# Designed miniproteins, single chains, part 97

Each design is a single chain, and the fold is of that chain. pLDDT is the mean over its residues in the fold that is shown.

## One batch from the design tools (miniprotein)

Design m3363
Fold by ESMFold2-Fast:
Structure m3363 (fold): chain A 100 residues (1-100)
Amino acid sequence: SKEEEIEKLKKELAEKLEEFRKKAWELNKDTMTAAQAQEFLNLINETAIKALVDKDVESALKLLEEAKALIVSVNPSAEKEIEEMVKKIKELLKELEKAL
């Protein structure tokens, strides 16, 4: 049951990170530089690796906050929507940490 719960949380977390990536791109594709887009993708990929592979939820939370800060700095009008998405991902990361 614990292994099944961890696997379910990992799948849901991967799905929510992908949703965040897609939404951030759609909101910012016309305002983000190529360098900012690459930085954002690196932060999302590192968040996923830390959470899903390394079991390092603390580092994943820090990287997620950096990804949020980057997107909000590029498009401040997206702040509320991005904050709501990040909050849901943080809740999943905290549940994963408890399950590990």
Scores: mean pLDDT 85

Design m3364
Fold by ESMFold2-Fast:
Structure m3364 (fold): chain A 103 residues (1-103)
Amino acid sequence: SNAERLAELLREIGELVKKADKETLQKAAPYIQKAGEIFRKAGETEIANLLDKAAKLLQEGKRDEASKVIEEPGDLARERMSDEAAEKALPYVEKALEILKKG
C-alpha cells in the first residue's frame, strides 16, 4: 500500500538523517513539511503534527531528534490505512530521500 511505502521511505530517511550535515537536513525539511500539509488537508492532524515536528527538527539541524520522530508518522499512516494522503505525500518524501542520499 502507499501507507506501507511511506513508512518504509520515512524509516530510510531516519537512518540517513543520523549521518547528514545541517545543510542537507535543511534542504530536505521543506519536502517533509509539504507532506505534513497534505496529511493536514486530509484531516490526519496527528500525522501532520508529527511531520511538522520532524521538518522543524530538520530545519534546526537536530539530526538525532529528527531521526527519532520521522518514523512515527509513517507507522501511524499505515495503522490508519491513510493510503490516499500517503499517495499524495510520496513524491515529496521521495524528494527528501534523494536530497539526503546526495548529501
Scores: mean pLDDT 88

Design m3365
Fold by ESMFold2-Fast:
Structure m3365 (fold): chain A 60 residues (1-60)
Amino acid sequence: SARLQELQAQMSEEQRKIAREIADKLHKIGLDFMEELAKKGLGKDQLELEKKALEERKAA
């Protein structure tokens, strides 16, 4: 929404840098988690469920 973009534009440069750093760390953790599941043979069905849950939440 326009309001959300306005709020993000009002964030300081330092706040944007911190937010990006946190997002990058979370992304890496997620990838490591998925790779670990795949190695242990748990991955395929769980990944399928996780993808469906993510799509459902975004569509809601």
Scores: mean pLDDT 68

Design m3366
Fold by ESMFold2-Fast:
Structure m3366 (fold): chain A 70 residues (1-70)
Amino acid sequence: MDPDIEEALQLMKRGVLLATSAQKAMSEEDVRKMVSSMPREVALEVADELLALGTPEARRTGELIRKVLE
């Protein structure tokens, strides 16, 4: 709930969206490594954004993030 956390959150979401939606789908191993290095709340929000984006690659990555965290 810090002001600086909001900016960090948006930068993280943008990086993941650009990586997954632009050119590549992430593997389950890549997703596991990524979510292990970030807060659960951030990873879940990124997953929700990816699922809403509507590309097959983004949806797959969002589902994998949720599966790894749940």
Scores: mean pLDDT 69

Design m3367
Fold by ESMFold2-Fast:
Structure m3367 (fold): chain A 63 residues (1-63)
Amino acid sequence: ASPSVGRQHNQLGLDHFRQGRFDLAYQHFNQSIDIFTRSGDFSGSMDTSTNHLKMAVERVMGR
């Protein structure tokens, strides 16, 4: 898939995360990371991975 699709999933993940829809955010971040990794967009992959990690920490420590 193209890096544009990876960015779309990253944005959807952020939108769901900000609304507290963590399962949907997780799915979109995973799709974004996979797409960026396959397309060689290392910068996009790192950004999505950082957002994914932030979400995971929030879920664990926020409870």
Scores: mean pLDDT 74

Design m3368
Fold by ESMFold2-Fast:
Structure m3368 (fold): chain A 78 residues (1-78)
Amino acid sequence: MSVEELLAKAKEAMQKATEAAEAGDYASAIKHAQEAIKYLQGLRDNPDASPELKKLADEAIRSAQDAIAQAQQLLAQQ
């Protein structure tokens, strides 16, 4: 998978995670955030990705992990 394909899929998954969370569907939000992390990890490990893009991927992975933790907490209170 190319750097461009990984970026596009990560962005799509992150958008779906945000939309699900805004709708109160925390289970779907967690699923889409996990999919985003998978694509971001692929981007981080891709030899064609620039150091700047790899850093951005690491930051996005951290943000997605934090969002999953928040969504898990909200799901647990339901």
Scores: mean pLDDT 86

Design m3369
Fold by ESMFold2-Fast:
Structure m3369 (fold): chain A 79 residues (1-79)
Amino acid sequence: MAEKRQEAIDYIRKAAYHAAKAGKLDEVMPLIREAAEHLARGDYEKAAEYFRKASQLLRDVAPEAAENFEKAAKILEEA
């Protein structure tokens, strides 16, 4: 569990980096905060939903950020 959570966090960090580089970090920050609250409560399914929403929002404007959010969501769904 902890190892998969850390792997997901590493993908979230990469996604945030690419979102910031694209000038879109502020746009997805509310979704990241919601996901972080659910992660803190151990609600991995809800956290994954918010990261997937962030991925969808960025798919056309920051595809590398979207890909990393999708990977994080997938790991959390499997945890």
Scores: mean pLDDT 83

Design m3370
Fold by ESMFold2-Fast:
Structure m3370 (fold): chain A 95 residues (1-95)
Amino acid sequence: SPGLQASIALAEKSVKKAEEYYKRTREIAEKAGPVVQKYRDGAENNLRTARDNLERAKASTDVRTAASYASAASVNASGASVEYMFAERVLKELE
């Protein structure tokens, strides 16, 4: 389905964006200590869940189930990106 392929592509783009935010925060996170670690751990869990849902979307033979997993992947990837952005903001305020 073209609509399903578009949903999966959007989820892949969202996961990639979350991974880029993670790379930006990683090297600075050790400087800020436990407060930032909490947001980073939450973001890593959301990113892992997003990747799992994306793989399930790609593996599903049922269009409705695949679309549901793709949607969940996008939501979780967005959650990870927001948490990484909070971590980065806190780090910049400590500099």
Scores: mean pLDDT 81

Design m3371
Fold by ESMFold2-Fast:
Structure m3371 (fold): chain A 88 residues (1-88)
Amino acid sequence: MAIELARKGIEKGKKSKTQEEAKEAGRLANEGGREATLVSKNVTKGIAGALLGIGAEFGAEKGIMSPEEAGKTAVEGAKLALEAALEG
């Protein structure tokens, strides 16, 4: 469910204080974006959400981004995934 994955990604990304929490938020944004792309007519937003989610996961995993920065990136991706899922 793209909407549920995106909603959880936003929630966890906002609360992200550790690299593991940011990575989980990024994973949720990635999965939500992928799911939204399959069901949405707005595939560009779905793809963008998934890519931001992947970026947040990678940035958190490699320490390229702080937990806060990766969490913010995951929230942006999850918001795009949510918009794609809601817009059709």
Scores: mean pLDDT 82

Design m3372
Fold by ESMFold2-Fast:
Order: C-alpha cells, then structure tokens, then sequence
Structure m3372 (fold): chain A 110 residues (1-110)
C-alpha cells in the first residue's frame, strides 16, 4: 500500500537525518542544527515505523515530513559548521527519502 511505502521512506529518511545530525553534533559546531537533524530524524523513524505497522497514511506523511526537516537541518549543519562531508551526505539522503515519504503519504490520504 502507499501508506506502507511512505512509512518505509519516512523511516529511511529519518535514519539518514539522525545519522547526519549525530555527525554534526560529534564535531561540536552548529549544535542547534545538529540536534534538530537528530530529533527530526528520530521522529521520521518513529512515525514512519508506526505508519508501516498501522497502515495509517497520516503517520506515514508525518514521518516523511519529520525526515525532511531532519535531513535539511543535518545538511545545513554540515555546510555551515564543522559537520563536514558526512553530515552533508546523510542530510541529502534524509531530504531525498523524506520527500518521497511525504509525497506518497499525501497520495495515500487523497
């Protein structure tokens, strides 16, 4: 189903947002953006997983949106601070998969 597929992308995007945020935090600069990446990523994981388990398209959409926010924050932390190439790479993956989770979650609600 679209909701399950969206939940999978929210979980995947959230995982990358979390990894990127954690990488940025490890380097000690742009702490607020690194923390936002980790929190947004964790939200993507949690809500994406619940979207998969329940088939609830709203949870799948929320997971994708949270993963998007986490990915963007991790990307910004990597570019603006000492988060480095790894935080940028993870942030880009978080954005890519979070966007897919958002789009499929929205389609599942229609």
Amino acid sequence: SLAVQAGRYGLLGGTYGLLGGMEALRNGEKVELGAAGAIGGAGGIFMGQKGIETGNPQLALDGGLSALGGGLAALRAGKEGKGGEKAIKYGQQGLYYGRKGRDLGAAALA
Scores: mean pLDDT 88

Design m3373
Fold by ESMFold2-Fast:
Structure m3373 (fold): chain A 68 residues (1-68)
Amino acid sequence: SSEAEELLNQALKAIKEGNGDKAVEIIKDMEKRGLVTKMIAEQLAAEGLKHGNKKAYEEALKQLLKTL
């Protein structure tokens, strides 16, 4: 749980800073580790939309679809 929280916080920070490539790398690392839940994917998508980070938003939507 702490690992998921740490990686989520790093991804959210990258999204806010406009670093879409770093955000996508972290999101994919989270997926590989089995850490992406529906709630986490929704948070990542919302943050991507809020900050206009299209790369992060698109990756988060792909993750969200995999949780449905």
Scores: mean pLDDT 88

Design m3374
Fold by ESMFold2-Fast:
Structure m3374 (fold): chain A 71 residues (1-71)
Amino acid sequence: MSDEEILELATEAAREAAAETPGVLDARVVLDSGRRTIYVGVVAESREAARAAFERTRALLRERGITYPVV
C-alpha cells in the first residue's frame, strides 16, 4: 500500500469518526512517511468527544489493515 493510499484511508477514517462522534468540530490527518506514523488532530467541544473520535479513527485504520502507529 502506498503512502498516498494510507493518507487517503486515514483521512476518510478520521472524517467518518468525526461525523459519528457528537461534539467533534474538525479532524485532520498528517502522514510522516519517514517515521511511518499517522498523526490525527481532533478539535472538539470536549476532551471526551476528541478522545472518542481519535479511538474510533485508530480502530477503523486497524480494521482496514493499516499497521502504522496512530498518535
Scores: mean pLDDT 81

Design m3375
Fold by ESMFold2-Fast:
Structure m3375 (fold): chain A 57 residues (1-57)
Amino acid sequence: MNAEDFAERGAKVGRNGALERGRQHGRTVTDEELEAFAKKGAEAGRFNHELFQERAK
């Protein structure tokens, strides 16, 4: 388990968030929006990995 694993999970959360937001607002989500949210999610995932390392896990 490493930073990349956490980044992948974050990216999935980001994509799902964008899709859910679009559904709630009744609009189509673009590929560009999905990519942007995936990148932000991956960044958050890497940060979470750092927190786990700080907690020795």
Scores: mean pLDDT 73

Design m3376
Fold by ESMFold2-Fast:
Structure m3376 (fold): chain A 64 residues (1-64)
Amino acid sequence: KMPSVEKLLEELDVRVAKSDDPAIKEAYERAKELYETTPDEDVTAVVAAALRLIGVDLDLELLE
């Protein structure tokens, strides 16, 4: 598992819990599903793409 991705998912979990927007919750669930179903070597880019759907400002270098 990628520690940077784990950290990002934990931070988003807090934000999603405070949001009442179903689109944000859906994007977060999608990112978690991608993290669980994608091989570790490729998961960073896939999860980063999914997290951008909820307006998270990501630098690819933060996940790398």
Scores: mean pLDDT 63

Design m3377
Fold by ESMFold2-Fast:
Structure m3377 (fold): chain A 61 residues (1-61)
Amino acid sequence: LSEELKRLAAEAGLSPEGALALMELLRQGMPESVVVDLLQREAGASRELAERLVRLLRESL
């Protein structure tokens, strides 16, 4: 994981292990919109932060 991704994950209240788990879900074909919803619901991230984090996770696949 890049330093940028680690920092953004921490801002969203997500552990490094949590970030890796979401990346695996994206790799397995989970829609980005579902991952954004999960981040907002479970981590309390804003929509903007969740969308930015999901884009970075996708780029790390």
Scores: mean pLDDT 78

Design m3378
Fold by ESMFold2-Fast:
Structure m3378 (fold): chain A 57 residues (1-57)
Amino acid sequence: SDEEIEKLLEEAVELYRALLRDPNNPEIQAKYDEVKEKILEILKKRNAPEDFLKAAS
């Protein structure tokens, strides 16, 4: 749903800000990658462009 992707985008923004403060933190990087993967899964179900899917794979 749109609410679900909005929550994931909010989480991604928070994690991105955390990475700006501590770019070498593997825990924050792992969480950021996990959120991106969840967003990618939703976009795959919505027929996202192939180039985007390749970049995230």
Scores: mean pLDDT 75

Design m3379
Fold by ESMFold2-Fast:
Structure m3379 (fold): chain A 61 residues (1-61)
Amino acid sequence: TGFPVPSEERQKVIDAIRELLVAGATRITYDEIAEKAGLSRETVKKVVDELEKAGLIKVPP
């Protein structure tokens, strides 16, 4: 909380998730998103948390 995530990073994560889903991925990990988006795992976790809170994605346990 209190750390702004730039919209550019959010777009990269969303795009990476979409690409993985289009490729037939039924299970997506933070590491796969980070690799695809060219971001750190920590940045991906922050973006994914924001997207999940906004109701745009659902992260499995």
Scores: mean pLDDT 72

Design m3380
Fold by ESMFold2-Fast:
Structure m3380 (fold): chain A 79 residues (1-79)
Amino acid sequence: SLSAEQLAIMDRVFSLFDEDGDGTIPTSKAIAAFQAFFSALGYKPSVEELQRLTEEADVDGDGTIDRAEFLATVEKFLA
């Protein structure tokens, strides 16, 4: 599970990329969102790793990632 600090960073990053406030981010922006989150934690994931995470997060293939999918994906990477 994420620490309180990591969860707060995740919530801020998600909100920044959720420009419409609809609770989802499009997969086209998800790579940048994951990069921003992991960079804030001191990680330097490759573009290839970020692309794989984005594909894993969009489980339903609807072209959007909600907060729960984003959270599950970052937790899986940090485990």
Scores: mean pLDDT 79

Design m3381
Fold by ESMFold2-Fast:
Structure m3381 (fold): chain A 77 residues (1-77)
Amino acid sequence: SKEEALKNLIEAFRILAEAAGLSKEEIEEGIKEIENTPDLKAVIQGLRQAAEVLAQKGVVSEEQYKKVLELLKKAEE
């Protein structure tokens, strides 16, 4: 469902944003943007690209990266 997809996208975003050192206010603002976005496929693509970049920079661990990819896969289903 769309609600389940949004939950998975928000969790993936939180993992990446917390690892990147975003504030609680910045994270809450990003969550609202995701909730108000009509194109969920664009959100999935953007988060996947962000996860790859952050993993290459060593900002996210291999475990965090795998968790994000799992959540994005669930959001597509």
Scores: mean pLDDT 86

Design m3382
Fold by ESMFold2-Fast:
Structure m3382 (fold): chain A 67 residues (1-67)
Amino acid sequence: MSMEEIKENIRKAAEVVKERHPEIDEEELIKTALKLVEEGRYDDADRLLTAAVTDAALGKRLIEKYK
């Protein structure tokens, strides 16, 4: 997958999170996911985005953990 496709997927996931869980900071979510991808931590980035979509409390904890 290209970096452009990864960034697009992160943006789309952040839009879904914003609609479902407006209490999650969209900018911090995107920033944290991009940091994980840049560090080669693709599994952690996927876990973060999935958690943020499905469980706001877990999503917030993972943002803080991966900052």
Scores: mean pLDDT 81

Design m3383
Fold by ESMFold2-Fast:
Structure m3383 (fold): chain A 61 residues (1-61)
Amino acid sequence: SEERERKIEELAQKLAEDILNGVPLDEAIRKVAQEGKAAGLSDAEIVRAVNRGIELAEKKK
């Protein structure tokens, strides 16, 4: 659904911001996974958000 895809992108952007601000990767991922689970995302959708967030951070470095 559009709502789920929007939430995945939102979490990906938050992860990228945390990485660029120097938050340790394991801590940043844990935070995103917790928020994704609370929002009702599946494990596969959380993995997509994490991969997208890392990609965004690498492109902005």
Scores: mean pLDDT 86

Design m3384
Fold by ESMFold2-Fast:
Structure m3384 (fold): chain A 74 residues (1-74)
Amino acid sequence: GPSAESAARSGRAAAEAARRLGSGAATGMWDYEMAKNGRVAPSPEGARGGREAAEHATTAGARQASLEGAKASE
C-alpha cells in the first residue's frame, strides 16, 4: 500500500483539485485516502470522481493523483 507520505501528498493534491474543480475531485481522492488507510472500500462513485478530476486537472501532479485515486477506487 502507499506510504503515509504518499497518502498525504494525494490528499493535498485532492484538496487543490477540489478548490479549482469542485467536489467530484475531492470525493474521488477522499475515497482513495480512506481505502489506503483501511477505512472504506473503494467505490464506483470514487472511481468516476477521480477520472473526472483528472480530465479537469491543471497540473501534472493533480492529474496523476486523480488517476491514482480513480484506479484505487475501482
Scores: mean pLDDT 56

Design m3385
Fold by ESMFold2-Fast:
Structure m3385 (fold): chain A 55 residues (1-55)
Amino acid sequence: MPTPEELRDAALARFAAGDFAGFMAVVAEILEREPDADAVLARLDVELRRLLAAR
């Protein structure tokens, strides 16, 4: 099974590639499978903010 960090990295990779549908699919997978989805999504939010701020 993918780890929470692997799911976060997969979501970031999809977003960076412009695959918004794929990004949303990974977010849905996190919400359905992870008991600590809030922690994973909080880390994802920080990384997305950093990615957007870098450009």
Scores: mean pLDDT 75

Design m3386
Fold by ESMFold2-Fast:
Structure m3386 (fold): chain A 62 residues (1-62)
Amino acid sequence: SAEVAEQMKKYGMSPVSQALVAATEALIEGNIEKAKEHLKKAGFTDSQIDAYLERVERARKG
């Protein structure tokens, strides 16, 4: 979204980078639903979100 793009430009980080940080923090807290919301807001597809979440879960288990 335009609002998110303007906000991220102010902090020197891309909207994607900010969403990945927020999603990672939510996953560390065990809140998968919140992580999915952050990724969707950044424009990730459901398949990309599922792949990312699977990778993070494998890293936590391994």
Scores: mean pLDDT 72

Design m3387
Fold by ESMFold2-Fast:
Structure m3387 (fold): chain A 76 residues (1-76)
Amino acid sequence: MREKVKEEILKLIDEAAQEIAAGSDPDEVARKYFPKILELLEKVLPLGTAFTYAKLIVDYVKAGKVEEAKRIAEEI
């Protein structure tokens, strides 16, 4: 379960990063991907922890720090 959730989050990080690279507004991409990442994290983490990790991942992707976002996802 956890490994499957990690893989899905890593895919979402790559998709979000590709949308930003293609010229999408980072704020709009962050708003689109935050609930998707949060829903996946809620399956394996307590709600408060899931929210914190989802926010960190999305904020790093928004800032163009894709490697940092992936590092956070791998800690789950």
Scores: mean pLDDT 84

Design m3388
Fold by ESMFold2-Fast:
Structure m3388 (fold): chain A 81 residues (1-81)
Amino acid sequence: ATPSSEELFQALAEAERAAREAYEAARKQGLSDEEVLRVALEAARATLRRLGMPEDQIAAALAHIERVLREEIARRREAEA
């Protein structure tokens, strides 16, 4: 069945948490920014698919998560400069 708006919100929140955990783990391993982003987005995609989210909603959620993570990477680079 198509997820409700509340189920979509909860799925997005869980995917963002999974992406954040993968991001921090990859950063601690010394991976590049692009590798960290790839690993984080892979974790988010796997979580959304496990929760039964439609592919069009997965694409939108991943685009949002990618923007948030790229902004975080940019902020960390600015702080290191």
Scores: mean pLDDT 80

Design m3389
Fold by ESMFold2-Fast:
Structure m3389 (fold): chain A 118 residues (1-118)
Amino acid sequence: MAAAEATRQAILDAARKLFREKGYLGTSTREIAEAAGVSVATLYHHFPSKDALFDAVFLESLDQAFAETDTLDRAEALAISLASAITTRPDVRAELDAKLAEVHELVARLVEEERERL
């Protein structure tokens, strides 16, 4: 279990880096597998398509941004930037819209709490 999870994460990390550097169309699953230190067959065992891999990278990038920062402006900027890259993916857009709604509610709550302290 732990080894499979580590392999999956290595693939996601390699894909995130390459998609950022070369874009979705400029990146092949072979390059991602090589960067992750795995075979292409191992990559397809974890992610059935390049699209599925992109979806996983995008959603994990949103989760990471929301977890890493107490500054919601950076999380929103990243989410908006990523949304611009996935306008053709309505399922991933729906997940992004839900996460953006959570960010807006958290911002509103933090602003209200600070005003109550003043």
Scores: mean pLDDT 69

Design m3390
Fold by ESMFold2-Fast:
Structure m3390 (fold): chain A 74 residues (1-74)
Amino acid sequence: MAEEEIRKIAEELRKMGYDEVAEQVETLARRALETKSPSALTALGILAVGYEVEGHKEVAELIRRAFRIVQEAL
């Protein structure tokens, strides 16, 4: 299930020391999946771009993976 894949991504982010990012990803992904909210999905995409611009490429890749999983499940 998409929720299980999102949980694994959040665990990877926590292993990298990005606990707050992991919580944001889980919250936005859950909101998008439960409410079918385009704004929650968009916010998840913006989060990924933000981390990429700041040079956190591995973090951005994990967030984009979460975005794709949520988008495919909608």
Scores: mean pLDDT 85

Design m3391
Fold by ESMFold2-Fast:
Structure m3391 (fold): chain A 83 residues (1-83)
Amino acid sequence: LSGRKGALEGYEKSEEGSKKLDNKLSFEEQYRSTRLSYKSPKPEEGLKSSSLTMFYDQLLNNMTENVDYRQFTTTEEYLQTVE
């Protein structure tokens, strides 16, 4: 199975079906979706724009992996970074 198409479709679904911030995975998906919606209305473009997407992905990954983003207003930090 080629993940290329799945990856792109995943981004589109993440934007439309964003899940609540319950799990680190859901948080990451929602964060990326927000970033794509904010910078680009087309989620598929965000996938192709790896350079821009990586910036937010790395930031989110660090805060969700090392510590619970809910511990300190990190969730709002990523929202600030989105802009």
Scores: mean pLDDT 48

Design m3392
Fold by ESMFold2-Fast:
Structure m3392 (fold): chain A 122 residues (1-122)
Amino acid sequence: MSAEELREKAYELGALASSPDEEKQLKAVEELAKLLKDPDPDVQTAAAGGLGAAASSPHEEVQLKAVEALAKALKDPDPRVQAGAAGGLAMAAASPHPEVQEKARKALEEHREEVERAAKAV
């Protein structure tokens, strides 16, 4: 697919990640995590945004998978991707689910330099 088609796909998957259907959200998170490996930074940025939506899901398993993908995105060389990942992890860190909260906070702590750099990106 073209970068434009992959960006549209990431936005569609982001909408599915906001679906009340847990199975659809889990599939969307899996596909968005694959798009984070795309060489186009605009596709990676859209994928990180979609994973951020999943990180605010009421479903614990969806949030856990989103946190794992977002933690990997914090190591991305593009500061926009890092900013999206940090934002999604911050949402997960406010989760009512203790395991989600712990994993998100741990990811933010382990990647504190990347998170601080993303927060200061102009």
Scores: mean pLDDT 77

Design m3393
Fold by ESMFold2-Fast:
Structure m3393 (fold): chain A 87 residues (1-87)
Amino acid sequence: MDPLEEFFEKFRKAIEEDPNMTVLELLKKIDLFGVENYLKMAGIDPNKKVKDLSDTEFRQLLRVLGFDDATIERLLKIKKEVLKKQE
């Protein structure tokens, strides 16, 4: 019903399904296009695992992709909560 909440759930599920996924694999699962050029501009290796991204790198990636700061902080929180449960 809320497209933003559906997006957060899709993102959460993607990381839970494969905690070792690369940045490029995550972006393909959430249907983002033109991503490789944006990753290069952000200085982010598309083959780097999402779990290995620093908070700063993760924020930079999402900002370059056009997400607002509130959405970025929500996605970062979801990432941290999901990956912590995989320990």
Scores: mean pLDDT 76

Design m3394
Fold by ESMFold2-Fast:
Structure m3394 (fold): chain A 93 residues (1-93)
Amino acid sequence: APPTPVLSEEDIKLVVEYIKKKATPKEQKTLDEMLKNLSNEEIVELLGQKILAEKAKEEGDEAIEKRLAGIRSEEEAREVARREARKLYEELK
């Protein structure tokens, strides 16, 4: 069976609100416009990518950058993004 989405719509909303709290009003508007055009699975992938990028930026963690550079396929990148989005959701609930 294909992997089920790791987050419900309510869980996605919680993660989105968390990201918006750290974003400027202009970035929040851009995010809202992007989310209107994406499926829930694509939203989870996008949120995970943003979380990974923010973590790398905040911690200066070369290990995160090397992990991202080591991803050989788009599907592996999506799996990593989904896992980071799930971890953030579990920290926020």
Scores: mean pLDDT 60

Design m3395
Fold by ESMFold2-Fast:
Structure m3395 (fold): chain A 81 residues (1-81)
Amino acid sequence: GPLDPNAVPTVEELLQSIDNLMKIEDPETLALATEILKKELSLITDPADRQRLADHIDEKLKTAKPEHKPYLEELRDFLLS
């Protein structure tokens, strides 16, 4: 659960999850993966880790397909709020 430290994904695992999101072309799978990733990102409370994840998303936005950009922007904005 969210109070179990071992249940919190690492920053490295979340960076890989963001990269994997860009490989998803099925809209239903993309929406589900984005919601799961957003929930996992909510477990990261360290501002420095949240900033690193946001910076990685900004880098990926440079090469993202138009269909992926709204999801990446939503995740970035969530991390920076």
Scores: mean pLDDT 81

Design m3396
Fold by ESMFold2-Fast:
Structure m3396 (fold): chain A 70 residues (1-70)
Amino acid sequence: DELAQAILDRARSQLSPRERRLLDVALELGDGRTFTLAELAEALGISVGTVRRHMRRILEKLKAAAAELL
């Protein structure tokens, strides 16, 4: 959990304001459960395609942060 938090904090500093907002909403929806891209899109009021694009960029940044911290 400490490593996961460190990765999130590192990636968060590299995120755009929109990406950070999307990640924050995803974490709120997650809260110990799984969620779909459709649920995230509904919560944000945007299309699933837009969510998928932003999530892909966020995941790339998370992977980069993980690689730097491992």
Scores: mean pLDDT 74

Design m3397
Fold by ESMFold2-Fast:
Structure m3397 (fold): chain A 80 residues (1-80)
Amino acid sequence: LSREEIKEKLLEWLRTVPELAHLPDSFREAIADHLVAASRDVADLLALVARMLGVHPESPVKRPEGEAHLAGLRALLAEP
């Protein structure tokens, strides 16, 4: 996937996250741009998003909703 394709899929995913769906498009685009710029590849991006959602494996505080949202992003990024 190109960085442009990753950004587009990330923007689609951000619209499905309830806390972010109510933000203006410009704010979601800024978040997507930041995450893409901060990540080197898809695996790095998924790790950053997992930390953002509080679903780190070693964290004592786990959110089931966060894992479901992360799974949705993985599915979008796996599509050709």
Scores: mean pLDDT 72

Design m3398
Fold by ESMFold2-Fast:
Structure m3398 (fold): chain A 94 residues (1-94)
Amino acid sequence: MEEILKEFEEKLKKMLESAKKMLDELFASNPNISREAADAIVAYIRRELEEFLEELIKKNPELSEEAIKKMKELVERVVKELEEYAEKQLAKAA
């Protein structure tokens, strides 16, 4: 159980870093990029993380409701960090 949470946290960290690189490349290639385009990338990553969590829950029926709640909170934290990162990039581009 603890091992599953740890592996999930590590995968979330890697996905966050990958998403930040995608945003950096997008802003570097498109200095006039709209907020809507940045929001679309964040929304895409949110869907990827939510689908990954759903599959992980489906494959690990032994996961407690408390563990599932913690995993959902980690996803929300990663998404919030990406939203804040995108806002900083948009502010720099302006």
Scores: mean pLDDT 78

